Designed miniproteins, single chains, continued (2). Designs and how they scored, part 69

Each design is a single chain, and the fold is of that chain. pLDDT is the mean over its residues in the fold that is shown.

## One batch from the design tools (miniprotein)

Design m6372
Fold by ESMFold2-Fast:
Structure m6372 (fold): chain A 103 residues (1-103)
Amino acid sequence: YKEFGEKVIKDVIDRLENLVKRAEELYQEAVKNGVSPELLERIRQLLERATALLKELKDIVENSPVLSDKYGFALGKYPEISRLDRELREVEAELKQEIEKKK
């Protein structure tokens, strides 16, 4: 379980770090291109959710000595990561449409 648990923990952290980075990049692009306030707020909320989840996971993983607790916690985050990824793809598509409309 140790090798598998460590891979799951790393995968979940990597996925969340990627989601935070992408959400931050989308937020910066949205601000630069003056997109609708509704879209900007949606991206901001996704960034907050991804950042909070990553911080919570890192705090548990880095500070807990019990591998099974870290593994179980990380494993339980896959559904939330999947939801964040889907929502991020939706706002990314909307952002591209608004930018395209500006030529």
Scores: mean pLDDT 80

Design m6373
Fold by ESMFold2-Fast:
Structure m6373 (fold): chain A 83 residues (1-83)
Amino acid sequence: SLSSEAERAAALEEARARAPELVEEATSKYKLPRELAEKLVDGAMGLLDPAEVAEVRRQVLEHLKLPAHELTVNGQTVTYGDI
């Protein structure tokens, strides 16, 4: 939209400058496909819709063979809230 277009463009430029570092880490350490790693980084930067973030997260977890409802955060296994 008109009122936030310039702000979104600036945020996208900054994210693009940092994104290659995070994408390389995801592809090197986690063996993710580059396209999926790019979307994961965009999602972490808040540049994707929630539905796209959920899709990317599901694909990443499936690739890593991790249960979708269980992830390790700060060395601890966290269950996604089935509320």
Scores: mean pLDDT 64

Design m6374
Fold by ESMFold2-Fast:
Structure m6374 (fold): chain A 85 residues (1-85)
Amino acid sequence: SLEERRAAIRERALDIAKKVEEYMKKLTPEQQRKLRQKATEIFLLADEALRAYAAGDVEKADEYIQRINKLEKEIFEEMEKLLKQ
């Protein structure tokens, strides 16, 4: 349903934010800036996806979700590398 999809987008953005926030405490200010930029992009894309769903544009919303998927992968791969060092 539309409500389930909206809830899923919000939950995903919040989950990413929590993981990034906890990890940020272990990073240098420069490393924090790089990850924060990517995390900010996810929130902007999530907002655009929610706006597209509100307008009834499911196809456009799905495009934003796909872009969130790519950024999420990049963030977690970067966090994994930094955590192991």
Scores: mean pLDDT 77

Design m6375
Fold by ESMFold2-Fast:
Structure m6375 (fold): chain A 63 residues (1-63)
Amino acid sequence: SSLLEEIREVLREAGMSDAQIEEAISILQKLSNDQQEEILRLIKEMVAQGFSAEEIFEILQSL
């Protein structure tokens, strides 16, 4: 989906590795479009607040 593509781009910009991005996408693809949109907003907010790629990855793994 286009949402998952946008999430990949934001995570890559945040410095997340390709392996971590694909693991995150594997988790997020099981969620609804509304949930994916909410997670995209959350990721953008975390990046804006200075969260590291590792911190973002740990949060996404908890979903």
Scores: mean pLDDT 86

Design m6376
Fold by ESMFold2-Fast:
Structure m6376 (fold): chain A 58 residues (1-58)
Amino acid sequence: MSQEILEEGVRIAKKLMEEKGLSVEDAAREAAQILEEKYGIKLSEKDVELIVIALQGL
């Protein structure tokens, strides 16, 4: 995915973790689904893993 989409995914995932108490992995998957709907794109499991890595690297 692009860096811009990755950064938005990380922001969405953080919000989901704070508001819904989701795990890093579950938040990353839900964030990826939101990005797919918003941008009309399809994200792979590798893209979800990039969001997880970015969240853990913070």
Scores: mean pLDDT 82

Design m6377
Fold by ESMFold2-Fast:
Structure m6377 (fold): chain A 64 residues (1-64)
Amino acid sequence: SIDELRQELETNTKASLERLQKEIDRELNKPVVDDAKIQELQERIGELERQTQRSLEALKEKEG
């Protein structure tokens, strides 16, 4: 079912975003903050959001 695929995609994306945010929070709490790593993690969040939007659009096209 396309609905099941959409729900799974949304659930997996949310879990991945939460993991990336927790990793950023861990870096921010270190004695020496790795700014480059934080920037990389923020870029990964942005890429994940873009990929999720594309996947959702592909699922909509498959329904239509």
Scores: mean pLDDT 82

Design m6378
Fold by ESMFold2-Fast:
Order: structure tokens, then C-alpha cells, then sequence
Structure m6378 (fold): chain A 66 residues (1-66)
């Protein structure tokens, strides 16, 4: 259930759609942006709904996602 996700500096230079795709392909997590479009750039902080749980990525780092 809990997955360790690594967010890098370059992830925040991408679109939210690209960040969501990284979570799907690298970690097997289904996610979507909260209150934002997939085409928008990743900005600090970023909140995603990951399989019904809201997760906020405030900066690059390692995050435990349920």
C-alpha cells in the first residue's frame, strides 16, 4: 500500500501530466491534479490525488505515498 516516491528538481520543470505519468509508469500509482489542469507546469507546492489520498509535494525529495 505504501510506496516510496522520489521527486527530483527536473520533475518540477515538467507539466502536471508528465508528473502524473511518472507516478503511473515508475511507481504504479494512479494520480490526478487537484484543482489544476494536466497541461499546467508543476509549481511548488503541488497537490495530487493519488488513489483517493491527497499528497502534497512541496519540493524535491522522497515521499511516502499510501
Amino acid sequence: KTVEVVITEEDYGKTLGELVEKLRTEYGLRAFPVGRNYSEKVKYPVTLDVEGVKVTFEKPGTYLVS
Scores: mean pLDDT 77

Design m6379
Fold by ESMFold2-Fast:
Structure m6379 (fold): chain A 96 residues (1-96)
Amino acid sequence: ALLPDADPEEVVKEVEELARRAVELARKAEEAYKEGKNEEALRLAEEALRLAAEVGEMLNKLLAERGKISTRVFYAEVEASMAAIRAAVIKQIIKK
C-alpha cells in the first residue's frame, strides 16, 4: 500500500492504548492482591477485563470491515488477552 488510511491508523492507536491500559490495570490488580487489598484488586481486575473486551470488539469490527488486521492490532489483542487471563485469575482467587 502506498499510504495508510487515517481512520485505520487512529483506530490502531486506540486499540494499542486500550491494550496498554488493560495490561497496566491487571498489573495493579496483582499488586493490590499481594498487599491484601482484595476490594481494590477486584475493582482493578474488573476494569482490566472491560478494556480487554473493548480491544476484542474493535478487532472484530476491523476484521468485518477490512477482512484483515494489522500486526499492531494483532499484538495489542495478544497483550489484552494475557491481561484478561491475569485479571480473571485474581477475581477467581478473591471470590474463594
Scores: mean pLDDT 82

Design m6380
Fold by ESMFold2-Fast:
Structure m6380 (fold): chain A 96 residues (1-96)
Amino acid sequence: SEARELAAKAKAAIDAGDYATAYEYLEKLVELLKKLGMKEEQLEELVKAVEENPDISEEELRELLKKLGLKEEQQEAALLLVEVIQEMLKARKSLA
């Protein structure tokens, strides 16, 4: 539930154009994932995959998370992190 609350607050901040607040909630989501045992290299590979394919499907993401060796408890929070990153990338493209 904490990951869902952080993701919802980040998305609300993005919708409001408050990117500073959105980044704060994104950082809190990353810290939560680290607390759940996600390694820095796993996080870097996940972020890179999303940046290379911003339209990556939930099914493709779930396969990537399994390939990266994420535990089931980490997978939900990682999917929520990716959703926030996708919304942020979409918003940035609209401002360019």
Scores: mean pLDDT 81

Design m6381
Fold by ESMFold2-Fast:
Structure m6381 (fold): chain A 83 residues (1-83)
Amino acid sequence: MKEEEIKKKWEEEITKLEYELDLLELRINSPTTEASEELLKEYQILEAKLRLLKGEPLDESLSEEAIEEARKEVEELKEEIEK
C-alpha cells in the first residue's frame, strides 16, 4: 500500500473519532442525560485514542485503563490500515 493512501486512511479515522468524541461530549453535558460510568469510560478511551494519533501527551485526566484500551485499539487500527 502506498504511503499517501495510509496517511489518507489515518486522516479519515482521526476525523471520524473527533466527530464521535463531540457526540459523546454533547451526551455527557446534556441536561436530560445522566453521565453513566460506561459513557465516561467511552469518552476517556476516545480522547486517549485521539491524543495518541495526534501525538499529544497523555496526562492524569485520563485513566490508565482508558489509555491501555486506547493503545490496543490504535495498534489494531494500525494493523488494519497498514496491512
Scores: mean pLDDT 76

Design m6382
Fold by ESMFold2-Fast:
Structure m6382 (fold): chain A 78 residues (1-78)
Amino acid sequence: MELESVPLREVLESASEEVQEKAERALRDAGNRAAKEADFDTALRATRAASQAIAEALRKGEYEKVEEAAERAVDETL
């Protein structure tokens, strides 16, 4: 899968199963929200922004902020 979330995959491979599940759920919820509130192109950009925000939160060790970071990225893109 060729996505701009390649850095997210590398971070997740070194993370615990719990952190991986949390990140995957946050990305899924962000994508579903974007798809409901926006057209396809905007939803795609919002999902990409959410993926980048999740990767950044994980790199900083802010596991509790993963969902908030994803939601904020969607809000800033929509």
Scores: mean pLDDT 74

Design m6383
Fold by ESMFold2-Fast:
Structure m6383 (fold): chain A 110 residues (1-110)
Amino acid sequence: SMEMERYREALDILQEMVEKVQDALTKLKTSSLEEAQKLGKELAKEIKEKLDEARSLVTDPILQKQLDEAIEIADKIANAKTKEEAKRNLLRLGMTLSSMAIHLAVTLVS
């Protein structure tokens, strides 16, 4: 169905964003605060653009709410004042994205 195709596209976006969050967490370990803030702003912009695209593909109100929450977490990453704050929000974002990806994956095999 067209809905299943849209859900697969949304799943691909979420999986790509999880990988980018994992990459950012790795880079954060060796980054200065200034480098971490720059990385956070660049990542947040990309994530917001991709999650807005994913939001257009899903009609599930629970997933839409989780996507809105993920976008809010991306804003917190962009505005993080410490590496610890950036790490906390990156971990939270990764967990939220992974939860949504699992939900979509289960829907696609059911």
Scores: mean pLDDT 86

Design m6384
Fold by ESMFold2-Fast:
Structure m6384 (fold): chain A 71 residues (1-71)
Amino acid sequence: EERKKKIEKMKEFIDKMVEGKPITDEESKEFEEIGSSLPEKDRLEIALYMAEKLGRDQEEIDLIKKALEKL
């Protein structure tokens, strides 16, 4: 549950960035602190969400998915 809340908050930051909304220095620092506190698997889940939200290439999305399968 605690991990889920952290992941959800990271996704909210990504949504804000994608929408072009301003991010404060405090918010940016918090985003980095949360990211560094999460296990690799959770960080890859966030990376996948970001790639999908930004409309990244399917090849990039597939690479992230393969990395998740190895964990």
Scores: mean pLDDT 78

Design m6385
Fold by ESMFold2-Fast:
Structure m6385 (fold): chain A 71 residues (1-71)
Amino acid sequence: SHMAEEVANLAATYAAQGNGDKAVEVLREGEKQGLSREEVLKAIDYAIESALATGEFETAKRLEKLREEVE
């Protein structure tokens, strides 16, 4: 869905910048607004990849913990 793509892109942008608080907030709001578990997990995976690509390792670890909570 367009909403899932927007949530994934926004969360990934914050994650790449090391803004873990905003990345998590965007992902949780997406879940609250009706994203499926599969869509949320895909968005988290993209955010993790984006954080790792920019060297934001603490943000990536935080997002991996969020992934475990959603899974």
Scores: mean pLDDT 89

Design m6386
Fold by ESMFold2-Fast:
Structure m6386 (fold): chain A 94 residues (1-94)
Amino acid sequence: DPRKEALIRRAEALRREVEDLRARIEREGVTPELRAEADRLLAEVARLIAEFNGRPEMAEDIRRLLLAFADEQGYLAALRRALGALDSVIAQLR
């Protein structure tokens, strides 16, 4: 299924970007530049989760939930939650 293969490739690429950013924030702390990159990646994770669930219209609601989680628990916790969600998507598509 070409759509399934495209989603797996997007999820794997996004997982690498999220893990790299998580490692950078853990090493360097949350700078304004790293926070902006985290917000961008969390938005992309939200879009992918919404598309995977067959509800692309829910991307903004999922993004808001992830940003609220970052505000409450911190960006490292939010990025770890995003990694878990991507791992779940990849496992279900394989």
Scores: mean pLDDT 88

Design m6387
Fold by ESMFold2-Fast:
Structure m6387 (fold): chain A 90 residues (1-90)
Amino acid sequence: LPPAAEGRVAISAPVAVAAGQTVTFTATVTGLEPGARYTVVSTVFLDGEEVARRVEERTADAAGRVTASHTFTAPATGNYQLLVVALRPP
């Protein structure tokens, strides 16, 4: 990812999931400017390969936080991770 001066990142621990299971990943990005708008990119990885991505606009709360929550049905058995990046719009 290119460096973003106002960007922040959160990553989940790897979770072993079986094919066809539905799992909800939650990650909270902190250290954002309270009340500012961010483009939040949430990416789900299966054994290091991108399998799902979501892009949304969020506003940081009064504590400078954004929580991203993804419900994902596993296409294959493996280890899954959620990476969340909050970027300021250009």
Scores: mean pLDDT 75

Design m6388
Fold by ESMFold2-Fast:
Structure m6388 (fold): chain A 75 residues (1-75)
Amino acid sequence: ALNAVEGVRLGLEAAMEVTGKERLTPEELRAAASSLPDALKAAAAWGAGEIARKMGLEEVSLEDAERLGRAAREL
């Protein structure tokens, strides 16, 4: 769903801004979620990390947002 893609993108952007990295591992996404004061952004970053982990991805970027969002519908 498009809303799932937007949610993943929100989480990735927030985690990348906090870490200063353009590519993040699933573990870095989950760790970044703990540093985010905004509950929605924190949940989005954690969710993106879990989806990426279940997909077996070593690292993700903003270009992966659509792929991760589509995978979320299958979970």
Scores: mean pLDDT 80

Design m6389
Fold by ESMFold2-Fast:
Structure m6389 (fold): chain A 60 residues (1-60)
Amino acid sequence: SEEVKRVTEEVARELRGIGAAIDAGLRVKAGASEEEARAWALARGATEEQVNAAIEALLK
């Protein structure tokens, strides 16, 4: 159904953003610039909240 398709696409979009945010956080943990890693993840569909949460969780 269109409803199942819409929900699936929304979940896939959120998961892609979370993945980009985690990748950015891991790059920062490895010594990359936080500003550049943030911009990289945002360009790939991550939200600012997702990036902040990933960096905080991985760099605690």
Scores: mean pLDDT 85

Design m6390
Fold by ESMFold2-Fast:
Structure m6390 (fold): chain A 73 residues (1-73)
Amino acid sequence: DEVAEIGKEIEERYKRDGSLSSSDLIRIYQAQLASLDLSAEQKAILQELIAMGKAGASPEEIEAAEREARAAL
């Protein structure tokens, strides 16, 4: 499972480096978007989070936006 493999790589990197980058979050969201059977609303949320990361949002800002979007569902 590609999503599980990416998740494991990022978890190992986080344990080694102590932080996740915006690029790591984008990679997770892109893998979820490609591999998971998601609703249209869930896909829209992931696409918005990816766009925020590409626009230079910090990991903390991206995670805050994810929490807000999920609370609005």
Scores: mean pLDDT 72

Design m6391
Fold by ESMFold2-Fast:
Structure m6391 (fold): chain A 73 residues (1-73)
Amino acid sequence: LSEAALRRLRTALPLLDADGDGRVSLETLRTWLAALGLHFSDAEIEALARAADVDGDGRVDLARLAEHLDSLL
C-alpha cells in the first residue's frame, strides 16, 4: 500500500462514520474506498479490517483502524 493511499484513507475516516457508531462493515469499507478512488485489493482491505476488528464480529472499528494506519505512516 502506498503512503499516499493510507494517508487519504486516514483523513477520510470521519466521513465513513455517518451513523456515529464508530464501526462499519467490511462491505461498507470496500464501497467507501472505491468512492475515494483508492484501489485496494481484497487481501489488502481484509488485512486492514483484520487489524481493526477488535471484537472479531466482522465489523471494522474506525478508531482502531486509525491507530493502525498511524502505525504504518
Scores: mean pLDDT 73

Design m6392
Fold by ESMFold2-Fast:
Structure m6392 (fold): chain A 80 residues (1-80)
Amino acid sequence: SPKEKLLFLLKVLLEKEKDPKVQEALKKLIELIENDAPRSKIEEALNEAIKLWLEAHPELKESADSAKELFLELLDKIEE
């Protein structure tokens, strides 16, 4: 399912991430998605995770924009 695919990708990112602030943001995002939280809360957590991830990895700005777009597309499919 789109939800399972999204959670798998986030858990892989969490395992590879070394920055503790980004790890906490990813854990919060995973928890919200697993518990079918309102989309507004998931998007807020996603924006915070991206912000913290860019602070840790500023050279990857273009990748962050593409990742956010793909994430939102997967969220739309979960809501169907």
Scores: mean pLDDT 79

Design m6393
Fold by ESMFold2-Fast:
Structure m6393 (fold): chain A 78 residues (1-78)
Amino acid sequence: MLEELLRQVEREIEEDAEEVKRRGGEVIRRTVRFPDRGYEVVVGSRERVLDEIAELRDRRLVEYRLGDEVGIAVFELP
């Protein structure tokens, strides 16, 4: 799932990850929509992404991955 979403918007996520590294920790959100479903992709520092997961506990977390500097979380939209 995450690989499929990353492939669809890989350029934008790469740019977001580089911006997060430069800016030192803000989160960037993107909406990815398919004909029958939607997802919100959150890119940020490891700590900010964990905070977003905790804040959005009532949303469906589909997948997350944490690197040394950057984290990515994917939530399903209604």
Scores: mean pLDDT 70

Design m6394
Fold by ESMFold2-Fast:
Structure m6394 (fold): chain A 73 residues (1-73)
Amino acid sequence: PPPLSPLQRAALEFQRRAYEQGLSAAEIGALMLELAREQGLREEAIAAAEEAARTGDMEAVERAAALIEEELA
């Protein structure tokens, strides 16, 4: 399996640091949604990020992050 590109790694690291800096789960979900749409990821990843942005559920954020990481890996 290929390693993450520098851009993919930077995007995930940014989201992790945003979480650490006190951004809400909904705000992180919104950033994930923007990234997923810009990268043209599959509908499942976009839908998961949209749910995270809408609900602010930490589990939804983690699920969206996992799907985005899988697509970008």
Scores: mean pLDDT 72

Design m6395
Fold by ESMFold2-Fast:
Structure m6395 (fold): chain A 76 residues (1-76)
Amino acid sequence: SELTILLARASLELAGLWFDIKYNTVSVQEQLERANQLRKIIAELLKHATDPQLIAFAKKLDAKLDELTKEIQKLS
C-alpha cells in the first residue's frame, strides 16, 4: 500500500538522520529541519493508518525520532 511505502521511506530517512547526527555530517539546524519534516510525515501516517501493525511501526518511528530530537537538543 502507499502508506507502507511511506513508512519504509520514513524509516530509511530516520536511519539517515541518525547517521548524520552520529558522524556530524550536517549542521544542527539541518538536523532539526529534517527531524521536523519526519514528524509531519509520521503524523500523517498515524492519521490515515488503520492496520494495527502499520500503526505500531509508525509509533516506534515516532518514539525513535523523539529520542533523536532530544539528542540534537543536547548539542544546541
Scores: mean pLDDT 85

Design m6396
Fold by ESMFold2-Fast:
Structure m6396 (fold): chain A 65 residues (1-65)
Amino acid sequence: SMKERMEKLAELAKELLKDHVVSIKVEGEEVTITLKNPTLEDTYKVLRLMGEALDLGVTLKVKIV
C-alpha cells in the first residue's frame, strides 16, 4: 500500500540521516524530512533517498532548519 511505502521511506531516512533528522512527517502521498545542520555527506544520503522515493513512487520533500 502507499502507507507501507511511505513508512518504509521514513524508516530508511531515519537510518541514513540519524541525529540530523529533526522530524519526519508522513501526510497524504508525501514524506517530508526536516534536517538540522546537514553535512555534505548528508547531501549524498538525500540523493540516495530521492532514488528510493522514485522507485517506491513516493513524493519526498526535504526541509533544512
Scores: mean pLDDT 83

Design m6397
Fold by ESMFold2-Fast:
Structure m6397 (fold): chain A 90 residues (1-90)
Amino acid sequence: SIEEIKKVAIEMREKVLELVNEEKLSDEEIEKVREMLLLVGEAVNLSEKDKEKAKKLVEEFIKRAEELKEKLPKISEVFIEYGKKMLELL
């Protein structure tokens, strides 16, 4: 369901923003988080128009989240968990 995908994206965003506030990230780290959240928004928009492109974008999103594990372990875990939930709904 498109509404379930939107709900997962909203929950991901809320949890990530809480962690950003708690962990006092640098400006560079905040920008990386913003880029990741933008990709999630693009995947949600694509999920209504082209599910195959949405799937590929979410898979790429998960790969990028895994690359963030060393620098932003808690935020990357949220991105990976919710990214996988989005894939299950696509």
Scores: mean pLDDT 86

Design m6398
Fold by ESMFold2-Fast:
Structure m6398 (fold): chain A 61 residues (1-61)
Amino acid sequence: MVEEVAERIAEETGIPLEEARRIAELYFSGRLSREELRAILERTYGPEVARKAMEILEEYA
């Protein structure tokens, strides 16, 4: 599941696969809220990429 989610994030957003894998791991770990993770992604990759990544993550939640 984490690998499948990471691959989709990388393919649809252009985030490097290694970074996408860390994002997926962080989401499913429960260490951050969805709002906290979205804010980090928006700061790092911009709002459009963050939105797309969160949509993919939510499909697997």
Scores: mean pLDDT 83

Design m6399
Fold by ESMFold2-Fast:
Structure m6399 (fold): chain A 104 residues (1-104)
Amino acid sequence: FDAEVRERAERFYKRLGLEPTPEDTEGVVRAAAFSQIAMEIAEEYLETKDPEAAAERLRAALIELFTALKKDDAVAAVEAMDRETWLEMVEQLVKEYKELEKLL
């Protein structure tokens, strides 16, 4: 997974006429991966209108990300986060997604 995301980030940079270094792509890979997951969650919520499912998916995605990065402290913090806060985060994510649609 990380290798595929890194290749996609490198390909994106090259399409823009830029040659990224391995260190440059690491930050882009993490930002792009999270943005992609966030967009997918927003799209799914707009179709299903199930805020609990969207919140659970966002929570699971962050736990998986921090586990892959071996950040056990961050995983524990995410697991302890209030469900009401997750629902608010999903609503904000959907609002930002709709604003992005206006640009597209």
Scores: mean pLDDT 68

Design m6400
Fold by ESMFold2-Fast:
Structure m6400 (fold): chain A 75 residues (1-75)
Amino acid sequence: SAEEEIKKLDEELVEKVLTSSEAERRAYIAAQPEEELAAVRERYEAAGVRLDDRQLYREFLNREAEKKIKEILEK
């Protein structure tokens, strides 16, 4: 079911965030398009929030999960 697939994605995302090293987080962030990184930072800076590497890593993983959830729901 879609709910089971979504639950599995959430569990995998949580595991990645919890088990990732700072080096893995930095490498993942560095692999993202500079324009997307800048856009995320600018959005949060406009709200008075400065994201750290862990928060940026979580934000991008959440975006990937949201895209997959949309695909599951549109099946």
Scores: mean pLDDT 76

Design m6401
Fold by ESMFold2-Fast:
Structure m6401 (fold): chain A 68 residues (1-68)
Amino acid sequence: SKEEIIRRILLELGVENPYLDAKKVNELKSEILKNNLTEEQIRDKFRELVAENAEEMKKKYEESKKKL
Protein backbone atom coordinates (compact mmCIF):
# COMPACT_ATOMS: atom_id res chain seq x y z
CA SER A 1 0.00 0.00 0.00
CA LYS A 2 1.04 3.63 -0.41
CA GLU A 3 0.94 4.10 3.38
CA GLU A 4 3.48 1.28 3.83
CA ILE A 5 5.74 2.80 1.15
CA ILE A 6 5.60 6.16 2.97
CA ARG A 7 6.53 4.52 6.30
CA ARG A 8 9.48 2.71 4.71
CA ILE A 9 10.80 5.87 3.03
CA LEU A 10 10.63 7.84 6.30
CA LEU A 11 12.64 5.10 8.03
CA GLU A 12 15.20 4.98 5.18
CA LEU A 13 15.77 8.76 5.37
CA GLY A 14 16.95 8.31 8.96
CA VAL A 15 15.15 11.42 10.16
CA GLU A 16 13.23 11.69 13.43
CA ASN A 17 9.53 12.01 12.68
CA PRO A 18 8.79 13.84 16.00
CA TYR A 19 11.33 16.53 15.03
CA LEU A 20 10.06 16.81 11.45
CA ASP A 21 6.79 18.81 11.53
CA ALA A 22 4.00 16.23 11.84
CA LYS A 23 1.54 18.62 10.17
CA LYS A 24 3.70 18.91 7.04
CA VAL A 25 4.29 15.14 6.99
CA ASN A 26 0.51 14.50 7.22
CA GLU A 27 -0.06 17.04 4.43
CA LEU A 28 2.36 15.15 2.16
CA LYS A 29 0.74 11.82 3.11
CA SER A 30 -2.68 13.16 2.09
CA GLU A 31 -1.29 14.46 -1.21
CA ILE A 32 0.44 11.14 -1.97
CA LEU A 33 -2.63 9.03 -1.13
CA LYS A 34 -4.94 11.31 -3.15
CA ASN A 35 -2.60 11.16 -6.14
CA ASN A 36 -1.31 7.82 -7.45
CA LEU A 37 2.37 8.72 -7.11
CA THR A 38 5.23 6.28 -7.77
CA GLU A 39 7.70 5.29 -5.03
CA GLU A 40 10.38 7.51 -6.64
CA GLN A 41 8.03 10.53 -6.70
CA ILE A 42 7.23 9.94 -3.01
CA ARG A 43 10.97 9.73 -2.20
CA ASP A 44 11.62 12.98 -4.07
CA LYS A 45 8.90 14.83 -2.14
CA PHE A 46 10.25 13.69 1.24
CA ARG A 47 13.82 14.55 0.21
CA GLU A 48 12.61 18.04 -0.72
CA LEU A 49 10.95 18.41 2.69
CA VAL A 50 14.17 17.32 4.45
CA ALA A 51 16.24 19.76 2.34
CA GLU A 52 13.81 22.63 3.14
CA ASN A 53 14.02 21.84 6.86
CA ALA A 54 17.84 21.76 6.73
CA GLU A 55 17.96 25.11 4.88
CA GLU A 56 15.51 26.70 7.36
CA MET A 57 17.61 25.47 10.29
CA LYS A 58 20.77 26.89 8.69
CA LYS A 59 19.12 30.29 8.23
CA LYS A 60 17.95 30.38 11.87
CA TYR A 61 21.42 29.35 13.08
CA GLU A 62 23.07 32.01 10.87
CA GLU A 63 20.71 34.72 12.18
CA SER A 64 21.46 33.74 15.81
CA LYS A 65 25.20 34.03 14.99
CA LYS A 66 24.79 37.51 13.40
CA LYS A 67 25.69 36.19 9.93
CA LEU A 68 29.18 34.75 10.09
Scores: mean pLDDT 68

Design m6402
Fold by ESMFold2-Fast:
Structure m6402 (fold): chain A 68 residues (1-68)
Amino acid sequence: MSREELLKRVAVRVAKRGMDAGLSFETIARAVRELKAWLDAHPDASEEELWARGDEIVDRAVAEEKKR
């Protein structure tokens, strides 16, 4: 799997989890941008690290929305 293909798969999962959790479009778009920026800053990141980071980003976004 290429880095680009992996990023696309993780981004799709982040977007789906965000939609399922009722996050706004703006919040989901921000989460996907944060994931891409993180990968650009960590080019040696493993597949497992990228999946974990994607899950962390969406979980944090859900927690922030649930706060109020």
Scores: mean pLDDT 79

Design m6403
Fold by ESMFold2-Fast:
Structure m6403 (fold): chain A 69 residues (1-69)
Amino acid sequence: MEELERRLEEVERRADEAIANKDVSGLWKTAREANELALEAYKAGHPDLAQRAIEVARRSVAAAEAFKA
């Protein structure tokens, strides 16, 4: 679990940085990474971690769409 949790923390940090910089491409990248991490966490039996990753992906997509609109 520590590997998935550490990866999620890194993706969260990068998503926050991309939001601050209005980096649309970075936001799409972090959304993709977060979705992949959510699927891995769910299959590994860590639903709380998966839910957290889904929230990161959702925020990243919403921010990317807002900056493009």
Scores: mean pLDDT 83

Design m6404
Fold by ESMFold2-Fast:
Structure m6404 (fold): chain A 80 residues (1-80)
Amino acid sequence: MKLYYVIARFPSSRPAPPDAKEVPRTVVLYVSETEEAQQKVAEAPLEVLDTGTADSVDEAVAEARKYDPNLTDDDIVYVK
């Protein structure tokens, strides 16, 4: 029932918009049902912005949106 999350920033691997001056940075939300999965994500070569616990995916998304208000469901990764 309790979820563990990692909020990380990494450069988008997708093509930049055709008129972009710089490649946009993407925020990704990792959600897991276990603390062990959260730890494995945090050990990856990622820029970790925040880690924590939430009672729902919506609560974890709200925390991630403090870093990127345009976060979509495509930016959510379920780990287990």
Scores: mean pLDDT 70

Design m6405
Fold by ESMFold2-Fast:
Structure m6405 (fold): chain A 63 residues (1-63)
Amino acid sequence: MFREFANRLLSRTTSPEIKEGVREGERAALELLARGASLSHAVAVFVGYVLRGLGDELDRRLV
């Protein structure tokens, strides 16, 4: 389930910054799940990384 969301986001974006955020977010979220963290915590961390990637992409366009 979680990997499917990451793969969908990667297939729908061409932004390297967003792709980086999705990849790092997936890795961090899976690490948290492996350590026994809740799914909601893992999802929050994943979303945080995706938003960081989006912010980096917007900064690149606006600078």
Scores: mean pLDDT 77

Design m6406
Fold by ESMFold2-Fast:
Structure m6406 (fold): chain A 67 residues (1-67)
Amino acid sequence: SREELRKQAEEAEMRAALALSEGDFATAAEHANEAVRLYESLGDFESAERVRRGLLARIPEAVPVLP
């Protein structure tokens, strides 16, 4: 459901922020990309952009995302 996807997006965003604060950039990138994907699936482009600019932009190295 839409509500379940939103909860998953919020949890992924929180996990990404926590990992970033701990310097775990690989885990941060994984969760941040998942949050972006889920927010976009919800049509919540504002939240997706927030994650990109607020979290992904602060990760020093590009991490390949597996489909």
Scores: mean pLDDT 81

Design m6407
Fold by ESMFold2-Fast:
Structure m6407 (fold): chain A 68 residues (1-68)
Amino acid sequence: SALLDDLVDSFVNWIRRVLEEDNKKLTKEQVDNAVAMLRTLLREDYHASDEEVEEAVAKFRERLEKLM
């Protein structure tokens, strides 16, 4: 979904900006927590299907792991 891809891009870009300002990197625990929060948001607020949720969170995790 283009909407879910845009949402993932927005969250990743916001996280990247915060990390760059503080010269910090993400921990594995922070990645796991962010992924769990996105999964809940997509299910409850966006009413995304299980398939759409898992595709979006997989892309989100891959991008966040590059910030570790």
Scores: mean pLDDT 85

